# Designed miniproteins, single chains, continued (3): the designs that were tried, part 76

Each design is a single chain, and the fold is of that chain. pLDDT is the mean over its residues in the fold that is shown.

## One batch from the design tools (miniprotein)

Design m10624
Fold by ESMFold2-Fast:
Structure m10624 (fold): chain A 75 residues (1-75)
Amino acid sequence: SLTAEEIEAIRRGEALRPLTPEERARYEEMNARMAELEAEIAADPSRRKEALAEMVEIGVELLEEAVRRTVELRE
């Protein structure tokens, strides 16, 4: 599953380098945590503020990893 930043890089005619096994495992773990937080909000809306804060942190991490991979391609 591609992030929005990865999709934008592809749309600009840039190809991101393939994910390493370690990067793939990290993305899978972050995506699983994101889904878990979405399920927590659905089950208990009172946890929305806390869950959304963690989701934002995960989103920033995913964006930073995508930017890092595009920088590697540009160098």
Scores: mean pLDDT 73

Design m10625
Fold by ESMFold2-Fast:
Structure m10625 (fold): chain A 76 residues (1-76)
Amino acid sequence: TKEEQETFELARRVIALVREIMEMASEKSPEVQQEVLELIAEVQKKIDEAEANPEKRKEVLEEVLKRLEEEKKRLE
């Protein structure tokens, strides 16, 4: 469905942002790296919780995407 396609594209964008954030953090202090790992763990937990409720999956992915975009801007 169109919703499934949108959900897949959101998931793909989340994965791409996590990769970018990890690369950016690799050049920062150990303290910043720890903060980023903590954020990624929090994000993963939210995604895992959304797997139990497929109808909320898109909403959770959109929330996660916004949080990751904010973190990327902070690391710039």
Scores: mean pLDDT 81

Design m10626
Fold by ESMFold2-Fast:
Structure m10626 (fold): chain A 100 residues (1-100)
Amino acid sequence: MTEEDEKKELEELIKKYGMSEEQKKIMEEALNSDLEKAHELALELARMLGKSEKELEMLREVLEARPELSRMDMILMAVNPLVLLAEYEDLQLERERAKR
C-alpha cells in the first residue's frame, strides 16, 4: 500500500461520484487522520452528500463496531449506500446471533 495507490483510488472515487473539491479535501484528510478524526470526517462527508439521519446513524454504528476498517473503506461507506447497507446488515446479523 503506497500513498500513490491511495491517491489513484481517491481519484477514481471522485470521478465515479462527481465529488467537489471540498469533498476531495475531506477524503484526503481522512486518509491521514487518526481513528476518531477519520470517523468524524467520514460522517461529515456523508452529511455533505445529503445522507439521511438514519444513514448517518448506520454509518456511525458500523465505524464504532469495525475499528479494523481501512480509512479508504470508511470513505467508501460514506459515499456508496450499497456498501454501507451491506456492512450494517452484517453487523445486525452478528448482534442478533449474540442475543441467541
Scores: mean pLDDT 78

Design m10627
Fold by ESMFold2-Fast:
Structure m10627 (fold): chain A 90 residues (1-90)
Amino acid sequence: PVDVVGSTLSDAMLRAPTGEQGTVIGEAGSTAIRKLSDGQSVEEAGRAAIRTAEDKADQLVKQGRLSEKQKEETIEMVRRAVEEAVRRAR
């Protein structure tokens, strides 16, 4: 499960349109791997990753480093990567 989650989120990060969006996806991926290492399910790790992406993207929007549209696009990329990881883990 860790390998599947790590590879799907790493691939999403590398495909990010901007470095700032890549940073958000990377932090979400780190959260997911940490939660899986703590013994949480792929579904629980995925929810934590999405929350991390939402929080980080919101911070970057407040700093003027991301637009609201880029925030929405980045969160959607993380959600799709999590859904793919859940499918592959089962």
Scores: mean pLDDT 82

Design m10628
Fold by ESMFold2-Fast:
Structure m10628 (fold): chain A 94 residues (1-94)
Amino acid sequence: SEADELVEEFKRELAEIGREYRERLAKAPPEEHPALARETLERVRELARRYMERFREVGIPEEKLRELQALVEMELRDLAREAGEDPAAVRLDL
């Protein structure tokens, strides 16, 4: 379905951001890692915001949207921790 294709597209783009982040970490000195994690956290937030708007537009069930939001919040918390920020302060309000 169109909704299923959109979810798979989102997961693909999210995985690509993660791949680029890991590649940049491998090439960067340790002192730059918190800044890279913060930059990546903002990229993930922007991606999630764009896709959650589209998910609502195509009529993905609210329960499925909450599951996707929870998965993104988990990734954001991990990135916040790597950035030296409080992971409990990270939220995705949509």
Scores: mean pLDDT 82

Design m10629
Fold by ESMFold2-Fast:
Parts: sequence; structure tokens; C-alpha cells
Structure m10629 (fold): chain A 90 residues (1-90)
Amino acid sequence: MKEAYEKAREIAEPLLEEAERAAEEGDVEKLIEIAEEIGEKLKKLAEETGDKYLEILALIVEAEVARLRGDEEKAEELKAEAEKKLAELA
């Protein structure tokens, strides 16, 4: 768990800072690119570690990227899967 957490933090922190700046500037394309990169990296880390929390985070990010790209069907499928996995952890 510690190694997965540290890697997730190293991935997310700089990209979240870039995302906040892009949001303030209204750079929607940059925001989508950053979200996509975070989702891809978190998904790979979840696959490597088997961490269910990272898997859920990756699904949430991927759902938002799909929504922003206009793929509502994929966004809803990914969101539903994330909610299902989160419920299984409770």
C-alpha cells in the first residue's frame, strides 16, 4: 500500500497543479489532456498493485475525460463501475 500511495501521489500532485492552472486560464483542451494523463497513469498503477482505491480513482478520471470528449455512454459506464467498486469497499 505505501509504495502504491507514494507513486499515486507523485503522479497526481504535479498534474493536479497544472490542471488547476489550466482551469483558471480556461484552457479546456489542456485540462482534458492532463485528466487523460492522470487517468492512464493511475490505471497502470492500479493494474500493477491491485489497489482497489487506485482502480476506482482511475475509473472516475476516465469517466470525466470521456464526458468532456462527448462520449456520454462511456462516461456513464465508467462512473457506474467506479460506484460499484466503491460500494464493494464499504
Scores: mean pLDDT 77

Design m10630
Fold by ESMFold2-Fast:
Structure m10630 (fold): chain A 101 residues (1-101)
Amino acid sequence: SLATGVAAGAVAGAGGGLDGALAGTPEKAYEGGKQGAYAGAKAGGEEGAYMGGKAAGASASGIGGKEMGEGAKKGAEEGGKERGEKQGEAAKKGGEEGYKK
């Protein structure tokens, strides 16, 4: 289930981030990243939180969406925290690393 959650988290994160960027405004990019990373964090526990955030952040980096990256970081942290501090930390780390790359 963790393997499935991690894959689902990465897909959700990447999709959310990309959709936000394609919407063509910084606010939409931010919300897309946040939503995708949050969904990833919820789906995959600690590993899913990390990968979901990372995928959303990476999508933002490729498109040049600073706002999307920051949204992904925030969303991953929020989704992870609902499942405990440990998962919140993983989600935040993933989002931050994905965005910076």
Scores: mean pLDDT 63

Design m10631
Fold by ESMFold2-Fast:
Structure m10631 (fold): chain A 74 residues (1-74)
Amino acid sequence: VSTTTITVPYSKVPKGTTAEQIEAALNEKFKDNPAIQKIEVTEGDTDFKVVVYYNHTYTDPSTITQKVAEVLGV
């Protein structure tokens, strides 16, 4: 299993958005995607750190980054 990390600046999401809200939204969006195993979101000093655990045979970091951006509207 491979991982990719996507950084989402706090300025790119509505004020008051929590790591749990982003994590829930992404896991709901990808719940039926066998290439995505788990998504974890943590809070940093200036950004959210989105760690995606995926099957490298079925997807790649650029595809994951694009799909995450679509879900978050950035």
Scores: mean pLDDT 77

Design m10632
Fold by ESMFold2-Fast:
Formats: structure tokens, C-alpha cells, sequence
Structure m10632 (fold): chain A 99 residues (1-99)
């Protein structure tokens, strides 16, 4: 099920971003790079399914992860914003799956 795969990708991305928030800068950059892969997969699935809200949330989350990786002094703030968006996308995807 594409929605279930999208939920799994969002869960993986969320876990990686959260680990990044709790890590040193170099480790956080590694977690962020891995999170972007899962966010990219979730975005493709959301786009193919026509889930515009999830697609937009995932796109913005990926943008914040990339900004965090390029701005070490503000990395924790950007990763927290990304995490909040991933959780919103996850919750929306769960509502779609449960409906």
C-alpha cells in the first residue's frame, strides 16, 4: 500500500531528524542527509497519490533539513522545524490510511 510505504518513510525521516537534533554537528549532518532520502521517497509517493498537503509538508521539511545542514549554528532550530513538519505529514498520512 503506497500510503503505508509513505507513512513508513515519514517515520524513518522523523526518527533520523530527531537523532540529528540530539547529535553533534557532523553526526547531525549525516542523519540529515539520510533523512532527505526518506523525505524524497515520501514526497514522490504523496505526489503520485495526489496528497497535496502531505507533499507540501514533506517538501518544506526537506528544505529545512537542507538549511540546517548548511548552517551549523542554526542547525538545531532548522531540524526542529523539519521534525514538526514531518510529524504533521505523518499525522495527515495516518488520517488518510485510517479513513
Amino acid sequence: NDVQQMINDLQQAGDLVQQGIQSDTSTAQQYGSRAVVYLGQARILARQAGYQDVQDQVFQAGRYVSQGMSDPDNMQTYLQQAYDLVQQAYDQSQRIYDS
Scores: mean pLDDT 89

Design m10633
Fold by ESMFold2-Fast:
Structure m10633 (fold): chain A 82 residues (1-82)
Amino acid sequence: SVLEDVRKVLESLIEKKKAGMPLDEIKAFVKKEIRELARKHNLTLEQYFFLYQGALYIIENVPLEELEKAADRLLEAFEQQL
């Protein structure tokens, strides 16, 4: 399922941010994973950019204690794009 694969990417993002990984490394990881996910599930360009921009926002702006809630909100919003 596309939603299951998105959830896994977001969970990995959360783990990396909580582990204190540099933001540029997390961004590179997420870009690669979302690109692969977009190819696997034939996402539209709009769906791809929505997911990628949402993930970047979480990496750059969301504090550690809000990561899970932000990820769930992104997943719900992305599901509405399908």
Scores: mean pLDDT 87

Design m10634
Fold by ESMFold2-Fast:
Structure m10634 (fold): chain A 58 residues (1-58)
Amino acid sequence: KKKAIEELAKAIEENAPPATLARLADKAGLDGARIKRLWEEGRLEAIADLLVEELLKL
C-alpha cells in the first residue's frame, strides 16, 4: 500500500495522464475517479491532502 501511494505521488509529480493517475489511485486504495476529477479541476492541494491522509492510515 505505501509503495502504491509513492507510485501515485511520483506520477502526479511527472504530470502523468489522468487515466494513469486514476488507475494508480485505485491501486493505492483511493477513489481513482475522485483523484481524476480533482486533477482535471487543478486542485493539486486536495490531491496532496488525500495522499497524506492515506499515508497516515498506514
Scores: mean pLDDT 76

Design m10635
Fold by ESMFold2-Fast:
Structure m10635 (fold): chain A 82 residues (1-82)
Amino acid sequence: SEAFREQLRDLAEQSRVAEQQLTDPELKAKIDAEARERADRIVAFLDQKHPDLTPEEREELRRLIHDAVRYQLWKEKQKELE
C-alpha cells in the first residue's frame, strides 16, 4: 500500500539523519551487514508472497526496507548503549 511505502520512506530518511551521529566505522559496518541480511530475508518473503511485483518495484522496496531496517538496528544499538 502507499501508506506502507510512505512509512518506509520516512524510516529511511530517519536512518540517514541518525547515521550522521554515528562515528564508529566498525559499528556502522556491522549494522550495515546485519541490515542487508534482514532486508534480504524480508524482500525474499515479499517476492514469494507477491510474485507479480515488477523488477523496478522490487528494487525500490528492497532499498526502502534496507534503510528502514538499518534505522531500527541503529536505534536498538543506541538504546543498548544507554
Scores: mean pLDDT 73

Design m10636
Fold by ESMFold2-Fast:
Structure m10636 (fold): chain A 82 residues (1-82)
Amino acid sequence: SEETLLLAKLVTAGGSVTLAERILKNNGSKKALEEALKDVELALELAEEVIEKSTDEKLKEKAKEVKERAEKVKKELEKKLK
């Protein structure tokens, strides 16, 4: 059930990205933006692990989608924290 663990990691990564997107939209505090940035950086690592280790092409494609969203959100968070 290595694929089950990878799916759980992908779900966690996607949840972190979704929360970070909400924090950005709602003009979260500096502390919330900093915490969201850390969570998105972890989400990127988790998505990359799924892309590398999964044998399920559909799971890999979903992980690539999460990675692209995470990269976009990371850039927006970094811009807000300037």
Scores: mean pLDDT 88

Design m10637
Fold by ESMFold2-Fast:
Structure m10637 (fold): chain A 69 residues (1-69)
Amino acid sequence: AALASDLTNLANALLKLNPKSVSAYVLLALAHENLGDYSAAIANYKKANAINPSAAATANINALKAKIA
């Protein structure tokens, strides 16, 4: 989808400026979630949490795990 492509392009641009961009990994997770790829979305939220832990990212990981269980 166009939205997923746009989010991925923005995330890659952010990572070129700052490889530790939490926002970039959140955008990648949203792109994968929009495509229905919940496993890849979870992986990218985990990368965001590895840089800067957040309750929102943790909640999204748990919600996505419930969808694939």
Scores: mean pLDDT 81

Design m10638
Fold by ESMFold2-Fast:
Structure m10638 (fold): chain A 71 residues (1-71)
Amino acid sequence: SEEDKKALDEAVDEAKRILQEAGATPEQVERFAEAIRTLGEAYLADGESVEDAKEMILRAARVVANHLRNQ
């Protein structure tokens, strides 16, 4: 739905912010955003809730951000 799409877009935007704050390059941020949006859309297509898709996106961003900070 449009509402689900908006919620997913907001989660992807927050994920981009998390990566930017961790020092990711603009190219890394855009590649991550593209990949995580596709995965979020797959989550919704598989019948998962919007809240589960959002949590997955934000968790993935935090994991990647932590990895970047430790290198």
Scores: mean pLDDT 86

Design m10639
Fold by ESMFold2-Fast:
Structure m10639 (fold): chain A 100 residues (1-100)
Amino acid sequence: LTPEQAERVVAVGRELAEKIRKKLMESGVPEKDADEIAEAVMGLVEAFARGDLAGTQANGARLDELIKRLEEKYGPESARTAEEAVGEAVRAVQDELDAA
């Protein structure tokens, strides 16, 4: 990515991470757990924007683990909400890259 493309991808990722956080809290996930998911999403986006493959894989694995933990603590609906929101975020970032 060019520096300008990287900045744009990170900006889109930040907006999406905030939307994910709010959606999770609306579904009954506590703020602390919602913040952890949003932070992992931002870490994934930032690593990807920098071309950091190891960081992208590490943040992806952490996000998967956090979603599994949501299912165990708050039930399958919370995990589904997180998975759907993350999928929307991934598609939006990909669309932004395709447009750039």
Scores: mean pLDDT 77

Design m10640
Fold by ESMFold2-Fast:
Structure m10640 (fold): chain A 91 residues (1-91)
Amino acid sequence: SAEELLEAVRRALAELPQVRAEIAARLASITSTADKIAFLQQFIAHLRGVIKQLEEVRKRLPEEDHPYVDELQRQLEALIAELEAELARLQ
């Protein structure tokens, strides 16, 4: 339902700082450059998939709730840019 979709978006926004911390901790724990590259590539692909799903979520929500989806998309795009910069540094 639209109500459940909005709740999921709001929860994802609230959980983003924790997700960022977990990504940083995971990268710090990986000692192999090849494994770091593989992790970054997989996670970037995952986040791009989430952004694609957000377009469908946006269509199912009323216009007043679109700012929550737009903010989540913006924060995910910023995270992807940070991860792509780290990937480029390792290659």
Scores: mean pLDDT 90

Design m10641
Fold by ESMFold2-Fast:
Structure m10641 (fold): chain A 55 residues (1-55)
Amino acid sequence: MSLEELAKELEELLAQLSGADQAAVFALMSRLRDEGASTREVLEAGLRRARELLA
């Protein structure tokens, strides 16, 4: 997937999560970004976490 496709899919999944679960996904993504992860790695991790929370 392109970065744009990853970001779009993440936004769609986030809209289906509770506010607490959204905050958990954003906290993970923020931590990974601060640790030097690439934009792709941050988006892929956020997307995977959002999917786990919806399952």
Scores: mean pLDDT 84

Design m10642
Fold by ESMFold2-Fast:
Structure m10642 (fold): chain A 77 residues (1-77)
Amino acid sequence: SELEEALKQGKEIADGIFAIFRENSDRIEKILKDKKLTPEEKENLEAQLYINRAMAAESDEAGEKATEYLKKEWEKR
């Protein structure tokens, strides 16, 4: 089914985008834990961590909503 193939490919792309933000979050967390940072450097990295975590969550939610939308639209046909 072309729907099944399209959903699989879409999920793989979404998972890839999610993984990038997750990997960035993990890297920043490790730097915050392992490195001696100035207060300014720590604040900047904590802000970047917040943004990367928010983008990861939004990408995951968007992927779930897109999958639900495609299923509903295809079930109407």
Scores: mean pLDDT 75

Design m10643
Fold by ESMFold2-Fast:
Structure m10643 (fold): chain A 60 residues (1-60)
Amino acid sequence: RLEEALRVATEAAREALDAGYSDIQAINKAAQAVKEAGFLDLPDSELLRILNRALEEARA
């Protein structure tokens, strides 16, 4: 589900930002976490939307 992918991405992005990584590095770590969680079939457009949303949520 997209909700679960967003949750995984947000957690990974938040951890990366808290550790002092840049926004770009946080997005890369979030993308890796989503793929590791099994969301391999997401279109690139949906993945980008989830990653951008996750970064916004992680910074809030």
Scores: mean pLDDT 79

Design m10644
Fold by ESMFold2-Fast:
Structure m10644 (fold): chain A 119 residues (1-119)
Amino acid sequence: MEELYKEIKELMEKLKDESPEVREEAARKLGEIVEEEGEKLESLVLSEIVGALIEALKDESPEVREAAARALGRIFRVVGHLLSDGVKELARKALEPLLEDESPEVREAAREALEALEE
């Protein structure tokens, strides 16, 4: 668990990396970690991960925005019941603008994430 929290913190830092490829991989890996280990994480840690991914939805790179939206969708499907209504509302408001994103891949990822949030 201590090693898992360290990895999560390092990945959240990598979401702010200078390289869009590093930010994209960090978003994807955060989604994978929460899918596999999310039930074992404290609600505060889950909220911090969701908050970091919400900020990544505003990234300059469409690949990063797509990865962040997909990661949020995975998180909502597997541990949505562990998230507060406030965190879910922040995520919904951040995802809604991406339905009109210039990238069709980002629009689809946002649509799927919003569907997962309402399930």
Scores: mean pLDDT 88

Design m10645
Fold by ESMFold2-Fast:
Structure m10645 (fold): chain A 77 residues (1-77)
Amino acid sequence: SEMEEKLKSLTPEQKKIIEFALEQTRIALDILQREGKLTPEQVEEVLERVKKEILDNAKNRTEALSIASKILQEAIS
């Protein structure tokens, strides 16, 4: 996919930031799915949105986590 191609071109530092934020996002999504707040389709959509937004806008770990948190809150609201 276009997103997978973009991931291959990232610096090691950018990969580390994205991997950390995505790991935290996956943990949160697993909890929300088990609580019945999100469907499997919504989980996939949220994960892809987080990936895209972090790739486009996050400059550091704090910004990446902030973006992920905002998207997660919007998904369950």
Scores: mean pLDDT 80

Design m10646
Fold by ESMFold2-Fast:
Structure m10646 (fold): chain A 80 residues (1-80)
Amino acid sequence: MRATAAQIAAVYPDFSPEERELLRRLLELVQEAVARSRESGEPVPEEVLELIQQAIDALAARDYEKARELIEKLEELLRE
């Protein structure tokens, strides 16, 4: 199932409401990137992977402003 949230929940058990919203958006974008990769037969672009890593790091640091910025940038790249 689409249980990627469970993997992050295992690392970050104490979510704030704001963090949960950002996390949900990030997971949606990750799933979209993976789906497009499978559809095209190409690997996930390195730029997308880098932004995902940075967004996760920002959430771990509880830097919600930075996480939001990175999530928006990731969405822009996936829109072309």
Scores: mean pLDDT 74

Design m10647
Fold by ESMFold2-Fast:
Structure m10647 (fold): chain A 96 residues (1-96)
Amino acid sequence: SYSEIIEEMIELRKKILTAIKNRDVNKAKEYMNKLLELAKKTGDPEIVEEMEKFVESVKETIEAIQNGNMREASVHLFTATSNFSGVLLLLRRKEE
């Protein structure tokens, strides 16, 4: 069900944030890949597109942190949060 997909996505997002906090880039990439695979399983191209935007913003957050640019990291993380909210909104609208 879409409800189960939503719960898995929320859990994976929490794991991504923890990996970023711990500077574990490999774990962050692993969880981002799992989110993209979950989005693809919905069969909805709009959900995939919004998840790709989330992943792009997370990658930009990680890059900004690696470059010591905490202001830019905060901006990209805010954008990532907005894109993720968009994914959840699309999924919840499909829930019966």
Scores: mean pLDDT 87

Design m10648
Fold by ESMFold2-Fast:
Structure m10648 (fold): chain A 74 residues (1-74)
Amino acid sequence: SMVEEAAAELRELLREIAERDPSLAPAVESLLQALDANRDDPEATRTLIGVAAAEIARLVPEYRERMEAIRARL
């Protein structure tokens, strides 16, 4: 589904961000845990993707365009 594809892409970008900036690892880990906890709930997953994409766009402006592309698919 589009939600599953968006979640998978978000997980990949979150891992990349944590590798580039270890100071963001706790925030990334929290978001990944939230996505995993809600993986069987499409509505909750859709909401979490939106929240996570907005938070990452704020914390790492270089990823803003990629995060907006993920949100646009929801």
Scores: mean pLDDT 84

Design m10649
Fold by ESMFold2-Fast:
Structure m10649 (fold): chain A 136 residues (1-136)
Amino acid sequence: MNEEARKLADEALAVFRETMDAIIAAETDPDVRQALESARRRFESAFRSQLDRLLAERPEWSPEEMLSAGLEAGTFAVLEFLKELEKIDPEIARRVAEAVIEGLEAVRKLFKEKGLEKTARVADKMIETLRYFLAE
């Protein structure tokens, strides 16, 4: 059912947004705050765009398959932003990556609590991808 995938996506994006907005509210550096807001918008936009595409082109896919693809799209959109940001200020890039990892950990927790084990494993892989970026 198309509505189940959309409902789960809305819940995941709400948890991600709440986590990111709490970090943004605590941030005193305006450049870090702007970068955090930009990363949040890029994640949500890429996730929703991929979900909307799959709902139209692949309606037979399970909600977990659609959510997994959304997580990948959102994370890779943030990763491209982080690579460009690192060329300007590596410290801001690091702080943004750490905040996005925290947001993804909250999303992973939600999926585990709902028994969405496949999607939770994809969230783990996305977290590892961002941690690898921080290790470079």
Scores: mean pLDDT 89

Design m10650
Fold by ESMFold2-Fast:
Structure m10650 (fold): chain A 65 residues (1-65)
Amino acid sequence: MQLLVQTETAVKILAMSEGLKAEIEVKDGAIVIKVPAGRGEEVGQRAADILQSRLGVKVEVVILP
């Protein structure tokens, strides 16, 4: 889906601007953003808020150890 590509690009740009790496998956109609613990949680939540607001899709943030 084109929506996945746009989502991956947006989250990668956000993560790169914060000096963090994020992984994006689509599962069961939801977008899952995997980020490292600590500052990654803030970046992931921020990206989730933006994507939910702009695209109207469910977004979940997963914190990696």
Scores: mean pLDDT 69

Design m10651
Fold by ESMFold2-Fast:
Structure m10651 (fold): chain A 63 residues (1-63)
Amino acid sequence: AAASVAVVDGKLVVGTREGEKSALREFDDAEAALAFVREEAPGLSDAELEAGRATLEALVEAL
């Protein structure tokens, strides 16, 4: 499982991959972005999700 995030035009662009499936969505809210990552990439560890949460919150504060 994998997840990535980028800021494009003042929005969070979040991508996920779980096996053969991939998903991409735009967010302006860290909690919504994290929920999407949990749903689309359930194979991520708790440590990876916690690190991702901190990153998403910091990026949203900078928008």
Scores: mean pLDDT 79

Design m10652
Fold by ESMFold2-Fast:
Structure m10652 (fold): chain A 88 residues (1-88)
Amino acid sequence: SKEQEQEGLMQLASAGILQIHATVLFKDPKATKEELQKLIDKIQAQIKQMKAVLAQTPKSNSQLIAEMEQAIQDLQAIIKQLQQKIDT
């Protein structure tokens, strides 16, 4: 439905905002372990939400599905990068 398409687009927008925050924080040499961990927690929550929306998305909307799957992969890669920065 149009409502499900709109929900998927809102999830993509939220993922994009988190990607921007991750880029800013990753480049900040003064970023604290607490700030990095809080962002990881937010990204994990967003991935969980996106997977739930993806499960409800009509299979006919293959473009939206592909974009959400790519966003989930990008967010998972960001978690690994942020975790590595904490461990260093």
Scores: mean pLDDT 89

Design m10653
Fold by ESMFold2-Fast:
Formats: structure tokens, sequence, C-alpha cells
Structure m10653 (fold): chain A 97 residues (1-97)
């Protein structure tokens, strides 16, 4: 009933969401330890993970809409906007380091 490309898109978003969580923990750890150089590097990784998350969420929204799954598409767009907001905050933090 659900096309394979929808499963692929949902799996991709889930994997990118996990990567964001990992990179955020790495950044928070580096910041807590006072390691400025490692904090900068971890924050750059986190920024890339947010960018990848936005792409995955946008893809899921497009695939879901093509298959008439309006609720899935709407949730994916909310996930994309959340990652965009977090990306802008991460970029501001990088300017302060």
Amino acid sequence: KVPEELFDAEVELALKTIQVAIDKLAYERALKQGDKEKAIESLKNLIKSYEDGIKAADRLAEVAERHGLHGVAEQARRDSEYFKKELEEAKKELEKL
C-alpha cells in the first residue's frame, strides 16, 4: 500500500535526525570541556548535519505529497523548518567562537 520510495525517504530522515543528535552531543561535550578548537569543529559537523536533515525532510515532504499523504508531508515540512531554525542558531554560535 505504501510505496517503497516513502519507506526509503522516512528511513533517510530518521538516519539524518540521529546524526544531528550525535553531532549535537559532541558539540555540547566539547563546549563543556572548554575545548574551543574541538567545539568549532563539532559545531561545523552539526551545521552539516542540519543541512542534511533539511534535505531529507524536504525529500520526504515531496515524496509524501506525490502519493497523497498530506499529513506525512506536513510533518516533514515542520521537521525541515525546525532544522532550518536550529541551523541559523548554530551559525550564530559559530560566529561567537
Scores: mean pLDDT 89

Design m10654
Fold by ESMFold2-Fast:
Structure m10654 (fold): chain A 81 residues (1-81)
Amino acid sequence: AVAAGAGGGGAGAAGGEDAFAQVTAAGGEGARAGAEYGRRRGEAEGSDIGEATVAAGGAAGAAGAQAGALASGPTGPVPGF
C-alpha cells in the first residue's frame, strides 16, 4: 500500500521533466503532503486496518505527483523557464 503511493509520486515527478510547468508547484506539494499523511496513517494503523487511509493517500499522491510533474516543468528544451 505504501509502496503503491510512493510509485505514483515518483512517476509524476519524472513526467514533469517533459512538460512545461503551467501548474503551480504549491498544488503538487499540497497533494503530496496529503498522500504522505494518508500513508503515515495507514502505516501507523497497519495495512489491514488503515488500508482505506493508505489507499486515499496513494490516490492523492498520484494526483499530486502529476500536478508536481507539470509544475516542475521541463529542463531539457527550456531549462529554468
Scores: mean pLDDT 47

Design m10655
Fold by ESMFold2-Fast:
Structure m10655 (fold): chain A 61 residues (1-61)
Amino acid sequence: MSREQRHAAFGEIMRLAAQMLADGASEEEIVAAIRAHGRARGLPESWIDAVVAWLRRELAE
């Protein structure tokens, strides 16, 4: 997967997470949606896990 594809995927995930948070979704719902999106795009599991860990820290604030 190219760097451009990873950057685009990250932007899509950030937009998705922000929208879900604004709609009152739980942390678990947001994490599940991110994992589903990452798998659908063929992103590496380690990269998805890193993004999820980052978002859990963000949501704790």
Scores: mean pLDDT 78

Design m10656
Fold by ESMFold2-Fast:
Structure m10656 (fold): chain A 68 residues (1-68)
Amino acid sequence: MKKESQEILDEALAYVGSVEFPSQEEGVAFGRQLEPYIEELRKKAEEGDVEGAKKYAEKIRKLADQAR
């Protein structure tokens, strides 16, 4: 992967990992909701599509913010 796209992926995953949940069940449900977006982000990062990676990272952050 390009360094820039890898950094975008790593930052998005770190942001998701920073979200605290009261229960394991809530955490699992949130993870399942994000999984398709994380898969698309990873795919864009592997393709070296920095702009595509940024778009999916933004979507993931918005969903994480809405889960709180």
Scores: mean pLDDT 75

Design m10657
Fold by ESMFold2-Fast:
Structure m10657 (fold): chain A 60 residues (1-60)
Amino acid sequence: LDEKIEQAEEERQKLEEEAKKNPDDSYAVIEAERMESTIKALQEEKKKKEERENLDKFLE
């Protein structure tokens, strides 16, 4: 998950740069926004996974 989040953040940054260079290219703008939503979802999954791992450690 950490690797996926890092890659998604890098991709989002590149898409934001592309959108700034080509403001008429709505594809880059839309993809950057979608990437941000994906990153948030991945961060939430990571949090849930960490909670599950803590529970498994606690549960003998």
Scores: mean pLDDT 74

Design m10658
Fold by ESMFold2-Fast:
Parts: structure tokens; C-alpha cells; sequence
Structure m10658 (fold): chain A 71 residues (1-71)
């Protein structure tokens, strides 16, 4: 459900901010699977940014995913 999606989006954001692209990608995918379409969209963008080495953008998208899930 949405609460699991929100939690995984928070983990994705935390890993992205720490520079851990693999962790960010994994939790963004879990957030996508559990959080619904808006959370999925932002979590995917966070994973893409983290894979590109852009921790700042990854953190921004992760925060948006978390916000969408907690709305």
C-alpha cells in the first residue's frame, strides 16, 4: 500500500543523498511497486538521476516521491 511506497521513497532519497546509486535505485523500484503512479514517477526520476551520478537531482526527486506518497 501507499505507506510502504512512502517508506521506500524515503529510503531511495536517503541513499541518493549519500551517493549510493544502487541503494537509491533499489528503493526507488520498491517505492514504484507499492506507492502508486505519482510516487512511481518521482521514484523513477530519483533512480535515473542517481545512476547518472547526480545526487542533488536524485535527492530532489526522492523528496517529491515521499511527498506524493504522504499526501
Amino acid sequence: GGMEGARYAEFAAAYALAGNAEGAKRYAQLSSDKGGPETAKYAEKAAEAALAGDGEKAGQWGSRASFAAHK
Scores: mean pLDDT 69

